# Ledger of designs, part 43: designed miniproteins, single chains, continued (5)

Each design is a single chain, and the fold is of that chain. pLDDT is the mean over its residues in the fold that is shown.

## One batch from the design tools (miniprotein)

Design m17570
Fold by ESMFold2-Fast:
Structure m17570 (fold): chain A 121 residues (1-121)
Amino acid sequence: GPDARERAREWTQQGRAFAGAGKYEEAVEYFRKAIELDPNYAAAWLNLGEALAKLGKYEEAVKAYQKAIELAPDSIVAGLAYLNLADALEKLGKTEEAERYRKEGAELLKRLAKTGTNLLS
């Protein structure tokens, strides 16, 4: 409900504060709590992936980024998730797949910048 979505945003903000302080294990715990309350909150999945990648958990980061893209495929969140997915795939030695997703993310972000859809709304 609305209270659960608001709490998920609060826990996502707390997770981001821990990540900003380099406390990535604590950040992951807060992002997982946010996702438990609102599993459709694409930004929480993006932030979870970023924190997991900082911990060297690249396979888990890939899954989190893919979920962020699935939930909000035509968004700045998806564009950033594509670029971060590519970086995680490179760490896993999947260079050709990484190049493909990096291109998809760059093209999406270019399209969004040209249309102004997510920058003006």
Scores: mean pLDDT 89

Design m17571
Fold by ESMFold2-Fast:
Structure m17571 (fold): chain A 55 residues (1-55)
Amino acid sequence: LTPDQQAQIAQLRQQISDLEAQLQQMIAQGAPQDELMALVDRILELQAQLQALED
């Protein structure tokens, strides 16, 4: 992996971790389903980008 790819992977992992923490907080607070689904979609998008970079 190039240094740029390693930096992007680290950034994606950090973003995924932050969004997962936010999702847990929103679930605990009873956030609307639409808001929860939007966050889940974002997490899945970032995970797909991470997978593509690791291949």
Scores: mean pLDDT 83

Design m17572
Fold by ESMFold2-Fast:
Structure m17572 (fold): chain A 85 residues (1-85)
Amino acid sequence: SAADREAAREYAAWLKSRAKELAEKAKEKLKDDEKAVNEINELLEQFNAEVEKLLATEKDPEELIRKITELYTEFVKKVQEILKK
């Protein structure tokens, strides 16, 4: 439904906001590590690009939510791996 599609878009926007917040906090912690900061910036750019691609191509709201959640989970994992270096 149109309501389900709108809910999925709002969920995507919320996760993009969460990803940005996580990236900013991680970069602040690693501010003296230029390589790590650049890696986090690249991960955030990639996450945002893949979310926008899914919003344009995935027509099923349930699959859209599932795939965006998987992208966010992978993004969080990769940021946490950088923070452990």
Scores: mean pLDDT 88

Design m17573
Fold by ESMFold2-Fast:
Structure m17573 (fold): chain A 91 residues (1-91)
Amino acid sequence: MKEVAIEALEEALKRIDEGATPEEVARWFDEKAREHPELRFEFDVLAGIALIADAVAKLATRISGVPEEEARQWAREVVKKAVEEMLEYLK
């Protein structure tokens, strides 16, 4: 169980480093939550963080005129940090 969670989180970090969007990361965690119901809470929290970060970035661009690239980079860093913190907790 713990090993499965660590593997999934390490794969998520690799995907983020390879350019995965917060929405793509959220979909991946939703899939992992379905595959591993015992870890649903952990994966749902990370998916939620990714979706909120994406929504905030889109709102910042739309309402406040923040450059899209800057907002996207901020959202990716928020998701990456959340995954890294969960990994430290599980290791």
Scores: mean pLDDT 83

Design m17574
Fold by ESMFold2-Fast:
Structure m17574 (fold): chain A 66 residues (1-66)
Amino acid sequence: MEERERRREEINRLIGEILRLIGEILDLERELEKEEDEERKKELEEKIKELEEERKRLLEELRSIP
């Protein structure tokens, strides 16, 4: 397999994961907007933060591909 093909597969995989995380974040943000319980709001905010950090990691990984 050519190195270009391997790089394309890796890029596509990372893009797919990033898009999945964005979707999950948006779903959690919508849930947070409707939530009235303060403890549950904190749980949702922490989960959103965790997913945003993972998204940042994957974006950095994507940018590092030559």
Scores: mean pLDDT 81

Design m17575
Fold by ESMFold2-Fast:
Structure m17575 (fold): chain A 100 residues (1-100)
Amino acid sequence: SKAEELLKQLYSILKRVLEIAEENKDDPLAVETALALGIMQVSLLLKIAKREGDEEAVKVAEEALNMLYKADQAVRQGNFDEAIKLLKEAIEKVKEALEK
């Protein structure tokens, strides 16, 4: 379904951001850049989900986007462990939606 495709893209984006964050804990600018790009991509997916009228995909994308903003704030404050925790939580929410 279109919703499944959107959720799979969301999962892929979040996994990539997590990988960059885990590999670049000593480079805040690289992690901030990855989060900014992730936020942009998830925002576009959210716009598509809203256009398609898929309420579940909209809810999951909104929750993921909110977690990405919190992760960005955590990185800017030097709290990489919190950012990684938030990214993992966002990934789990998307995974749960895909398993339903």
Scores: mean pLDDT 87

Design m17576
Fold by ESMFold2-Fast:
Structure m17576 (fold): chain A 73 residues (1-73)
Amino acid sequence: KEIQEALIELVKLFLEGLEGDEETKEKLEEIIKALEEGDLEKALELWEELANNPNIDPSILLDVARTMVESKK
């Protein structure tokens, strides 16, 4: 629960920093919704879709993905 809340906050901060691609913003909002619903599988799937976006720093994707996997345990 605590990890999921921290993840949601992290994704929201990332969303605010992007200020660009509407499709990316929509995906981030879907990830936040999935995390709030406890659907970690859907959140991970959506996050992996963002990993294919060359405009996103891979280090951020790795950090968030790691946290999501940790919270699923």
Scores: mean pLDDT 65

Design m17577
Fold by ESMFold2-Fast:
Structure m17577 (fold): chain A 95 residues (1-95)
Amino acid sequence: DLQNLSTDERNKLLIKQLEALLEQAEKEGDWEKAYVILELILKAAKSMGDDELAKEAEERLKELKEKHPDLSLKPEEKLELADELMAEAIDRLDK
């Protein structure tokens, strides 16, 4: 129940679901999805003040860009995918 959680508790649960989605995207070879998920994890980690998780997410983003330099989603495509992934992560919290 997200309504009874603190912002930090909610963000921690969302990060856990985003990490699960990231593992699935990496397994499927969907590197564009993996990139967007990592940006969402980074944003949530920074909101929580989790410097270690934020640093880990930043390093993973750098590695992903180095291996897949052709990852060039338009800003609007990134926002649409980010919204879809956040909706899926939230839906998974209710299951």
Scores: mean pLDDT 78

Design m17579
Fold by ESMFold2-Fast:
Structure m17579 (fold): chain A 68 residues (1-68)
Amino acid sequence: MTEAEVSGEGDAEAADLAAAGAATEVGNGKRIGVGRHGGVEVRVTSDPPDAKAAGEAAGRAAREAGLM
């Protein structure tokens, strides 16, 4: 199961970099990945860890937050 949430303020570049950071942590085997860039924080919960699902969830959450 993979879910993501986005918080903070930033532009689309900050949101993209934060999402990439969160997905990278999940790709390294973490069940909870957190990425931060430019005031944007993306948190992804993925159990078992799935980097592809984490990236897709992070991107959806950023778009739903209006950052992309």
Scores: mean pLDDT 80

Design m17580
Fold by ESMFold2-Fast:
Structure m17580 (fold): chain A 95 residues (1-95)
Amino acid sequence: SMEEVDAEVPEAIRDIDLAVGKLLLKQGKYEEAVEFYRRLIEKYGPDDAEAWRLLGEAYYKLGKYDEAIFWYRKALEIRPDPVAEKLLKEAEEKK
């Protein structure tokens, strides 16, 4: 029971952190989104495929397509994600 509560709290906080990052992207605060997602990856570890994908999206919005491609590929190394695959293709088409 206590262990379950501890497990649920980090997941809920991570989802809030992801929502904050998505809000930064929606507001056009792309440099702040990059910094936020880098800190999120440091906080929750390198195996968060969604955080890697969102970091790539922030770089894409900055016009940094090489960096976007790099992070999308890193996300896909963690798990298959049709959204990351689509975004990778879109970033590669900008080359």
Scores: mean pLDDT 77

Design m17581
Fold by ESMFold2-Fast:
Structure m17581 (fold): chain A 74 residues (1-74)
Amino acid sequence: MLSETELEAEILVALGNMWIGIGNILKSQGKNEKAIEAYEKAIKLYEEALKLRPDNEEAKENLKEAKKKLEELK
């Protein structure tokens, strides 16, 4: 079973993944400014997850991908 801290980190990762999905949809619609906002929200959520669980590989990988997506829209 996950500890409370691990569960909180997992929830933050899941919320980050949701915002990446929203950002991808917005980008596909040409709504680049809104897509940037969605990716920035995902980045903050992954960074919070990594503060709680620094060794979370999923959060590390998804943070890297989110930053790359954000850079491509700037």
Scores: mean pLDDT 85

Design m17582
Fold by ESMFold2-Fast:
Structure m17582 (fold): chain A 82 residues (1-82)
Amino acid sequence: METVEVPAHAVTLVDANGNQVATVLGLGESPEEARANAEKAVADLQAKSPVPLRVGQEVTATVELPKELVEKRDYVVHDLRA
């Protein structure tokens, strides 16, 4: 599997009790684009959620990911409840 280094912005979403329910990883050609993509995904998840979701932790970094994933996605969501 071919991997590439990309700018990423990770956001952890928590429920009303402070439990981690999802992690959103925004991807982009720049840290600013990665953050913008993460913020769009977080806003969409918050709007669609039947329960309140809050932002817990945020980290900006460069990550190594499969090239195919980066070519197809502006963000990745890992739902810890699914």
Scores: mean pLDDT 78

Design m17583
Fold by ESMFold2-Fast:
Structure m17583 (fold): chain A 75 residues (1-75)
Amino acid sequence: HMRVSDGLIKSLEESLAIRRRAEENREEIEEEIRKKIKELHPETTEEQIELAREIADDLDEALGRLLEQLKEMKE
């Protein structure tokens, strides 16, 4: 069984903190990503871009829940 270390928890916290700071510039970052996706794959629809954004949001939420569970396991 994998043991949860304080180092792993800290690494996940730092990763989420970086992502949360990116949220402050989220609109600008999303616009740049959208432009790059359209430039590299012009066939990509706005619906597909929005779905990718929703998946990214769901992943950030899932990582947050995972971090909380890992902290609970350490208590």
Scores: mean pLDDT 66

Design m17584
Fold by ESMFold2-Fast:
Parts: structure tokens; sequence; C-alpha cells
Structure m17584 (fold): chain A 60 residues (1-60)
């Protein structure tokens, strides 16, 4: 999980998708804290900014 998140972020950084990087970092932190409301909101923003495939890859 941690490695997959890092790889997804690095791919977004190479593509210049700064909003996607920030959204995935927020989602990872929400998961670390276990806050369901924060996870739900961060996941929606991550899908919107990074795309569903990137989010799925990060958490596979």
Amino acid sequence: MEEAIREAIEELEKAGNEKGVEALRRLAEAYRQGDIAAITEAAREAIRSAGLEAVQRAFS
C-alpha cells in the first residue's frame, strides 16, 4: 500500500499533475488517521483530480 501510493504520486509528479499529487497525499493521510468522513471527501477529490485509475492503483 505505502509503496503503491508513492509510485502513483511519482507518476502524477512526472505528468505535472500537482492537484492530483496533493489530492492523493490528502487521501493517504486520511487513511492513516482512520477518519471516515475525511477519507470519503479526500477520495472524491482524488478521483476528480488524479482519476479513478490512479486512486485504485495507489490502494491496490
Scores: mean pLDDT 76

Design m17585
Fold by ESMFold2-Fast:
Structure m17585 (fold): chain A 89 residues (1-89)
Amino acid sequence: KEKRIEELSKKSGISKEDLEPVLSRADEEVIEMIEEAIEKYNLTGEDIVEIGREIAMYKAKNGESATAPVTKEEVEYAIKKVLEKRKKE
């Protein structure tokens, strides 16, 4: 898992420190979703940190622990929210 986060860090140019909080609790399928979003939307380290924050808020709203595994639904929701906030015409 650490090696996977390091690989994505090198490929995306986003720091391992920005990726680790969200990816350390994600399975490979969720990591792939984030990797695809980074490539497709040119996400920055700040965007990844915001994704982690949106996931934490979503979990808290549903009464789940911040240490609970990250799901696909939570990642899709968080990516959408971050993109909405970054939407520039």
Scores: mean pLDDT 75

Design m17586
Fold by ESMFold2-Fast:
Structure m17586 (fold): chain A 55 residues (1-55)
Amino acid sequence: SRTEIIIGLLEIAASAGEFVAERAEAKGTPEQLALAEENRRRAEEIRRLIEELRR
């Protein structure tokens, strides 16, 4: 369904954000840590949206 396609794309987006955050955290500079926090916040928001769509 359209909803399943959207969920699949959102899963990819959340996972990509989490991956970027992990790599930025490993670098440990202030600008990289800020990038990591931003990517984790977006990933959390996407995960909440997925949960809503599965209702």
Scores: mean pLDDT 89

Design m17587
Fold by ESMFold2-Fast:
Structure m17587 (fold): chain A 60 residues (1-60)
Amino acid sequence: MEEELEREIQEALARMLISINKYVEGLSLEEALEETAKLLEKHGIPEGAKFARELLEKEK
């Protein structure tokens, strides 16, 4: 239960950051995904970083 909620929160954060990087910063989808993954990795948000990395692999 707690692990599922934590994953959902981290994935929601990743989605929000992807949107900010894409629509506010004007990055491409690939650049937004890479920058989001790096930021989440730096701040110790591993499930969010993994989500962004998996989306990045799918776009390549």
Scores: mean pLDDT 79

Design m17588
Fold by ESMFold2-Fast:
Structure m17588 (fold): chain A 66 residues (1-66)
Amino acid sequence: SAFEAEILVSLGLMYASIAKLSEDPEEAAELLEKAIELLREAERLGDPVAGELRREVEAELEEVKA
C-alpha cells in the first residue's frame, strides 16, 4: 500500500540522517547503504518520490567513499 511505501521512505530518510551525524565514514557508508535499500523497496511499491530520494542518497554515499 502507499502507506507501507511512506513508512519505508521515512525509515530510509532516518538512516540517511543518522549517517550525516556519524563521524566514522565506514559507519556512514553502511547507514547510507541501508537507506538506499529501503528507498529502493519504497520505489518498487510505487512511492512517487522514493526514486529521487534514492538518487540523492546514492550521491551522498559516493562522496563518503571518495
Scores: mean pLDDT 86

Design m17589
Fold by ESMFold2-Fast:
Parts: C-alpha cells; structure tokens; sequence
Structure m17589 (fold): chain A 71 residues (1-71)
C-alpha cells in the first residue's frame, strides 16, 4: 500500500525529530484518493498536533492510522 509506506516513513521521521519530512509525508498521505474517513481524521489531527509542536501526539495518531490500515 502506498499510503502505508508513506505513513511508515512519516513515523520514522517523527521518531528521528525530522519534523519537515514528517509534515511532507502527512500532506502527501492526505492527497491519496480513497482514504477512509477514520484514517483521514487521524492524519488531519496528527498534522495539527505536529504544527502545534506536539510530536508525541502526532506519533500516537500516525501509529493508530497504520494499525487501522493493517486491519
């Protein structure tokens, strides 16, 4: 899945403190067609958290989105 690959890369960027790469990854993920509303909401919230400097919350939300995609 392209979405899963992008989110796993964004999660790695977040864990490494690369906020710029994580922001790009989340924005790229939101442009993918056919994303479920539940996953989209998690990614939008992760983007808001990251813009507010809340990296821990962004990590949790991206991890939750990845787990939903593996369901």
Amino acid sequence: SELLRILEAALEALKNGDVAAALKGLLDALQIPGISPEVRELLERALEALRAGDVETAIELVEKAIELLKK
Scores: mean pLDDT 86

Design m17590
Fold by ESMFold2-Fast:
Structure m17590 (fold): chain A 100 residues (1-100)
Amino acid sequence: MLSEEEIIERVVEAAKDPKTGKYVKEFLQRLAEKLNLKNVDLNDVEETTKAIIDYFKSKGVSLGAIEGFFEVVIEAAKRLAAGEMTEETYKEFVELALKS
């Protein structure tokens, strides 16, 4: 199980990646907006990721579940970038993730 700092580092690195970064950033921004995180710079991936982690922790979600959530998000972005996932499937994934 990763620490909170290690989870943030992995998300930041995925957002810096030229193939996955746009998808990771767009997902984080949409999730932060859905969660009503109003005092967060949505262009700062580290700040946005920390705010999302803090929100889920406030709802009683474990760090292990939060780690798994971000790993699924990063993996979906990688699969889309590699052409192993259609844009339609990725959109459905994002909509489902935002409903939970």
Scores: mean pLDDT 82

Design m17591
Fold by ESMFold2-Fast:
Structure m17591 (fold): chain A 86 residues (1-86)
Amino acid sequence: SELEELSRRQAEAAGVHYAAAKRSGADPPPIDVPFLSKDDFVKALEEAARTRMGLTEEEARELVQDFIEKHKETIDKGVELGKKLR
């Protein structure tokens, strides 16, 4: 659906912005989009880190784990919103 596509694109953008912020020492942007599942969000971030940032698989996994830990509340809210739209 269009909402699923938008959610995926925003998760990818957030991953790219998060990594750029870490390199510059700035705070990462908040994520406020509905997600279908946490796994979909994780997959989108790992793919964005590998394809757009040129990170290795290991670096992408570390980035995603750190991002999830730092933004747990926002991610959980997004997953709940995604459930309501189903």
Scores: mean pLDDT 62

Design m17592
Fold by ESMFold2-Fast:
Structure m17592 (fold): chain A 82 residues (1-82)
Amino acid sequence: STEEKLTKALVLIFSAESEADFALRNREKLSEEELKRIVENIDEIIKEIRKILEENPEIPKEIKEKIEKRIKRIEEKREELE
């Protein structure tokens, strides 16, 4: 159902936020290779979230806008890790 897919998108957002926050807090302890893998994983999660939003047009615009704001915040954190 659309609600199940929306729940999946929210779980994925939380996962990406948690990984980005962990990496930023522990940047000095993480190798460049570990940081690259975290960034690549975040990019894959963001792609999956956007695919869910594109494939489920019945999700209300207001909810999509809130999700996109959270994605943009994750993308800003991801850029700090590069």
Scores: mean pLDDT 87

Design m17593
Fold by ESMFold2-Fast:
Structure m17593 (fold): chain A 73 residues (1-73)
Amino acid sequence: MRELSREEAENLVEGVREGLELYPEYVKKAEEGNSEAAAKAVGIELLLIGAEIDGEHSPYLRELLEELLKEHE
């Protein structure tokens, strides 16, 4: 996989952070029948999965993701 720069890793983690903050609201709206919110929730899930896979090859990204996920558990 592509080795991320420090800046790219930080930008990716920020995107994941923003997604995780919005995720509960999109899930709630999706449960209410909002298909756009359902698509956004799935997009956030895919972003997180992709970031975790990239983290297997980027120690810095992995550290940032582990810290972010601790804040949201």
Scores: mean pLDDT 78

Design m17594
Fold by ESMFold2-Fast:
Structure m17594 (fold): chain A 55 residues (1-55)
Amino acid sequence: SEDEEILNLVLEFSRALKESDFKKAEEYIEKLSEKAPELAEDLKKLLETLKKKQA
């Protein structure tokens, strides 16, 4: 289902963040924007906050 696909993308995004693979995390946000744009914006803000603290 679409909900399962969204959940899988969120899990992949979380995995990329744990690995500090910010480029891969951005790719998952892009895919999430097609299905869940508000969620994608929230995760983008989270990613930018983490980038500022770790880079």
Scores: mean pLDDT 81

Design m17595
Fold by ESMFold2-Fast:
Structure m17595 (fold): chain A 55 residues (1-55)
Amino acid sequence: MELVEEKAKELGLSEEEKEELKNIVEALSKAFKVEESEKLVELAVTILEIDKKAK
């Protein structure tokens, strides 16, 4: 998952946040039956930010 690793590096995510992002991307990919894409990673980042704010 190169796109997730690049995005995590760009955003300065911790290893824990990076793992959470990977889990979200995998869940979205499985739910929508689509390959990993830049748009899917962007959606996953939005979900991660919402989850972080809710905690």
Scores: mean pLDDT 75

Design m17596
Fold by ESMFold2-Fast:
Structure m17596 (fold): chain A 76 residues (1-76)
Amino acid sequence: MFSEEDLRLAFQKFDTDGDGTLSAAELKAMLEALGFHPSDAEVAAMIARYDRDGDGTLDWAELLDLFADELGVIPR
């Protein structure tokens, strides 16, 4: 399992815009760095499911929900 701090550091590393959200491309790169290999279609489906504000990106809270539900990891 990944700790909340490990996920937060990865989030900050892949948030290249510094806006506190991850695009589909940034989310895919983060997941690949963490040892997952999602397809573009899988990344798009994850964003569609967890993007609660409808802007096409995931914030930190939405990413934690994604890791808990979709990837079988349980962040704090």
Scores: mean pLDDT 73

Design m17597
Fold by ESMFold2-Fast:
Structure m17597 (fold): chain A 67 residues (1-67)
Amino acid sequence: MSLEELVEKLEELSREARKALEEGDLETAQRILDEALKVAEELHKLDPVIGGVAIKELREVREELEK
């Protein structure tokens, strides 16, 4: 998967997670965030700078969900 495809997938997953949170579906939001983190880790292998930022942002969102 290309760098652009991974970034686009992360953007789609981010929108889906936000929608699930707005609808109060925490289970779906957590599942989507888990998938997004896996995609961000793949992105980090290709580009540590872009991937590192994505992982940090997604982990912060997940931490806020759990706290």
Scores: mean pLDDT 78

Design m17598
Fold by ESMFold2-Fast:
Structure m17598 (fold): chain A 62 residues (1-62)
Amino acid sequence: MVDKLTGEEITSEEELREFLQKRIEESIALLREAGASDEEIEAFRALLEEEMQKIVDQFKKS
């Protein structure tokens, strides 16, 4: 394929990132409903985004 860039951007890696981002937003919505502060939500989001990057890196190695 000559369009490797387009193919790679629409690969399982990007879909995985989208899936994980959705899960992060759901978790944050639950925390907000439970009365978590904006600071706690920001810290939790940052932590989840770090975990997401680790999962993506593991997926790429697999």
Scores: mean pLDDT 71

Design m17599
Fold by ESMFold2-Fast:
Structure m17599 (fold): chain A 55 residues (1-55)
Amino acid sequence: SPQEQLNQRMLEELNRLADEFKSRLKSPEDAPALMDEMVAEAAARFAQLEAEYAA
């Protein structure tokens, strides 16, 4: 099912992003701001994919 394949791919991308975030994180105090930025980017991508499948 394409929907499930998409979900799995998104999950894998998220896991990779988490690893990247961890390696880029220098100071724990900066984590909230950095996390917010990454989450915003992921949300935008999710919205785009959802729109395509909803159409």
Scores: mean pLDDT 74

Design m17600
Fold by ESMFold2-Fast:
Structure m17600 (fold): chain A 61 residues (1-61)
Amino acid sequence: SPYDELLRLYREGSLAIHRRDFAALERVLAEMEALRARLDPETAAQLDRVIAVLRAAAEEA
């Protein structure tokens, strides 16, 4: 489901930041943005927050 994909991408993004693998993080963020078209508005809003959190965490790394 799109929701399961969102949870998978969040885990991959968090792991990429922990490993300082910014190439993997860029791939994850691109997949999250593509996933947005398949989500309901409520889940899309959660996705936007997740993307913002991951981007902010990457800037601190």
Scores: mean pLDDT 82

Design m17601
Fold by ESMFold2-Fast:
Structure m17601 (fold): chain A 93 residues (1-93)
Amino acid sequence: LLEELRRLVEELARLLEEAGLTDDARAVRELGEELLRALEAGDYKKAAQLAVQLTMLALAAAVELYLQGKEEEAERVSRLALEMLRLADELIE
């Protein structure tokens, strides 16, 4: 699960970079690293907050992609963000 979460974060960041959202990709990687560290440390309150922040950032990026006419990329970003949130929730529980 933790390794799967790490892979989803990296896939999300790469997808954003390929779509031209370089700053969003960097923020996703930073928040993702903090989330993984919080989970490994057993700091579940911080992990939950970071998971929400990361998901909200990714969904905002998906909206931007949708407005640019990149509907398929927007859908993929949204799907990955929600899957990542679900896995983080499973790790906290």
Scores: mean pLDDT 83

Design m17603
Fold by ESMFold2-Fast:
Structure m17603 (fold): chain A 114 residues (1-114)
Amino acid sequence: SALSKGYKALSEGNYEEAIKYFDEAIKEDPNNADAWTLKGEAYLKLGQYEKAIEYFKKAIEIDPNNADAYATLSEAYLKLGQYEKAIFYAEKALSIDPTNPRAKRALEEAKKAL
């Protein structure tokens, strides 16, 4: 599937190719929150933090209980130096999944930066 090809490309560091496959997955199912989250992840890896935030927010609109989308949104705000927002979204991710390692890391880094 387009989603599985996108995930493979993302895992191999082929971020622009991954985005093309995630766009295809989104075209097939615009309500696939995972496809929006993974597209945001590819933009995060490319250093395009504002675009990553927009796609993570879209994933959250579709699935408000997606802990990974909140964790990655926190990481993107951390990269932009918006530490209070990074803390807010990391805590939101941890309220959904207390074991999420990305949310724990983002929370620790944001608190140290304040």
Scores: mean pLDDT 90

Design m17604
Fold by ESMFold2-Fast:
Structure m17604 (fold): chain A 71 residues (1-71)
Amino acid sequence: KEEKLREAAELIERAAELRLAGRPEEEVRRLLEEAARLISETENVPFEEALRGVEAAVEALLRAAKEPPLA
C-alpha cells in the first residue's frame, strides 16, 4: 500500500514539473492516469475520483510554484 502511494506521489510531482516546463499535455496526462490508477487500486476509490484528486494535487503544486515569496 505505502509503496504504491509513494509511486503515485512521485508521478504527481513529475507531472507538475512537466506542466511547469511546458511539456506536451499528452505526456502529463499519461502520468496523471498512472497515478490515478495506483490510488484507485490502493484506496479502493473509483478511477474518476482518483483522477480528480491527482489533478487537484498537481494544480496545487503549480499554484505554489508560481506564487512569489510574500515575505
Scores: mean pLDDT 77

Design m17605
Fold by ESMFold2-Fast:
Structure m17605 (fold): chain A 57 residues (1-57)
Amino acid sequence: SSVKPTNLSAVDAFKREAEELKKRGEEHKLDTLLEAFLSLPLSEEQRAAIRAYVESL
């Protein structure tokens, strides 16, 4: 896409990696992935979106 990425780029990356882990049956690594992403300097909206996504899995 020619459009600049929004503030949701980190959330999109998390979702892609979480989907791959789930497809591989490595759901136990989702907690580690979540902790790694939450250690990043993310906005509260990005953190809430990531947590909501994990809760919806």
Scores: mean pLDDT 75

Design m17606
Fold by ESMFold2-Fast:
Structure m17606 (fold): chain A 73 residues (1-73)
Amino acid sequence: SIEGAIAEALARMWEALGNLFASKGDYESAIESYKKAIELYEEARKKGLISEEEAKKKIEELKKKIEELEKKK
């Protein structure tokens, strides 16, 4: 669906921003960006715009990235 594609693209954009901030050592901004990506995936899953399996996988990946960055603070 178009709505699902847009939701996924927005979530991936926030993930990419998080990766960029992390590469610069800005862990706080990286974590906030990953949290926004998680919110978008959770909302898309709730609305049935993306598969539950894909949403769960992406959310788990992002949560792991957040945990790893929090250890570096």
Scores: mean pLDDT 85

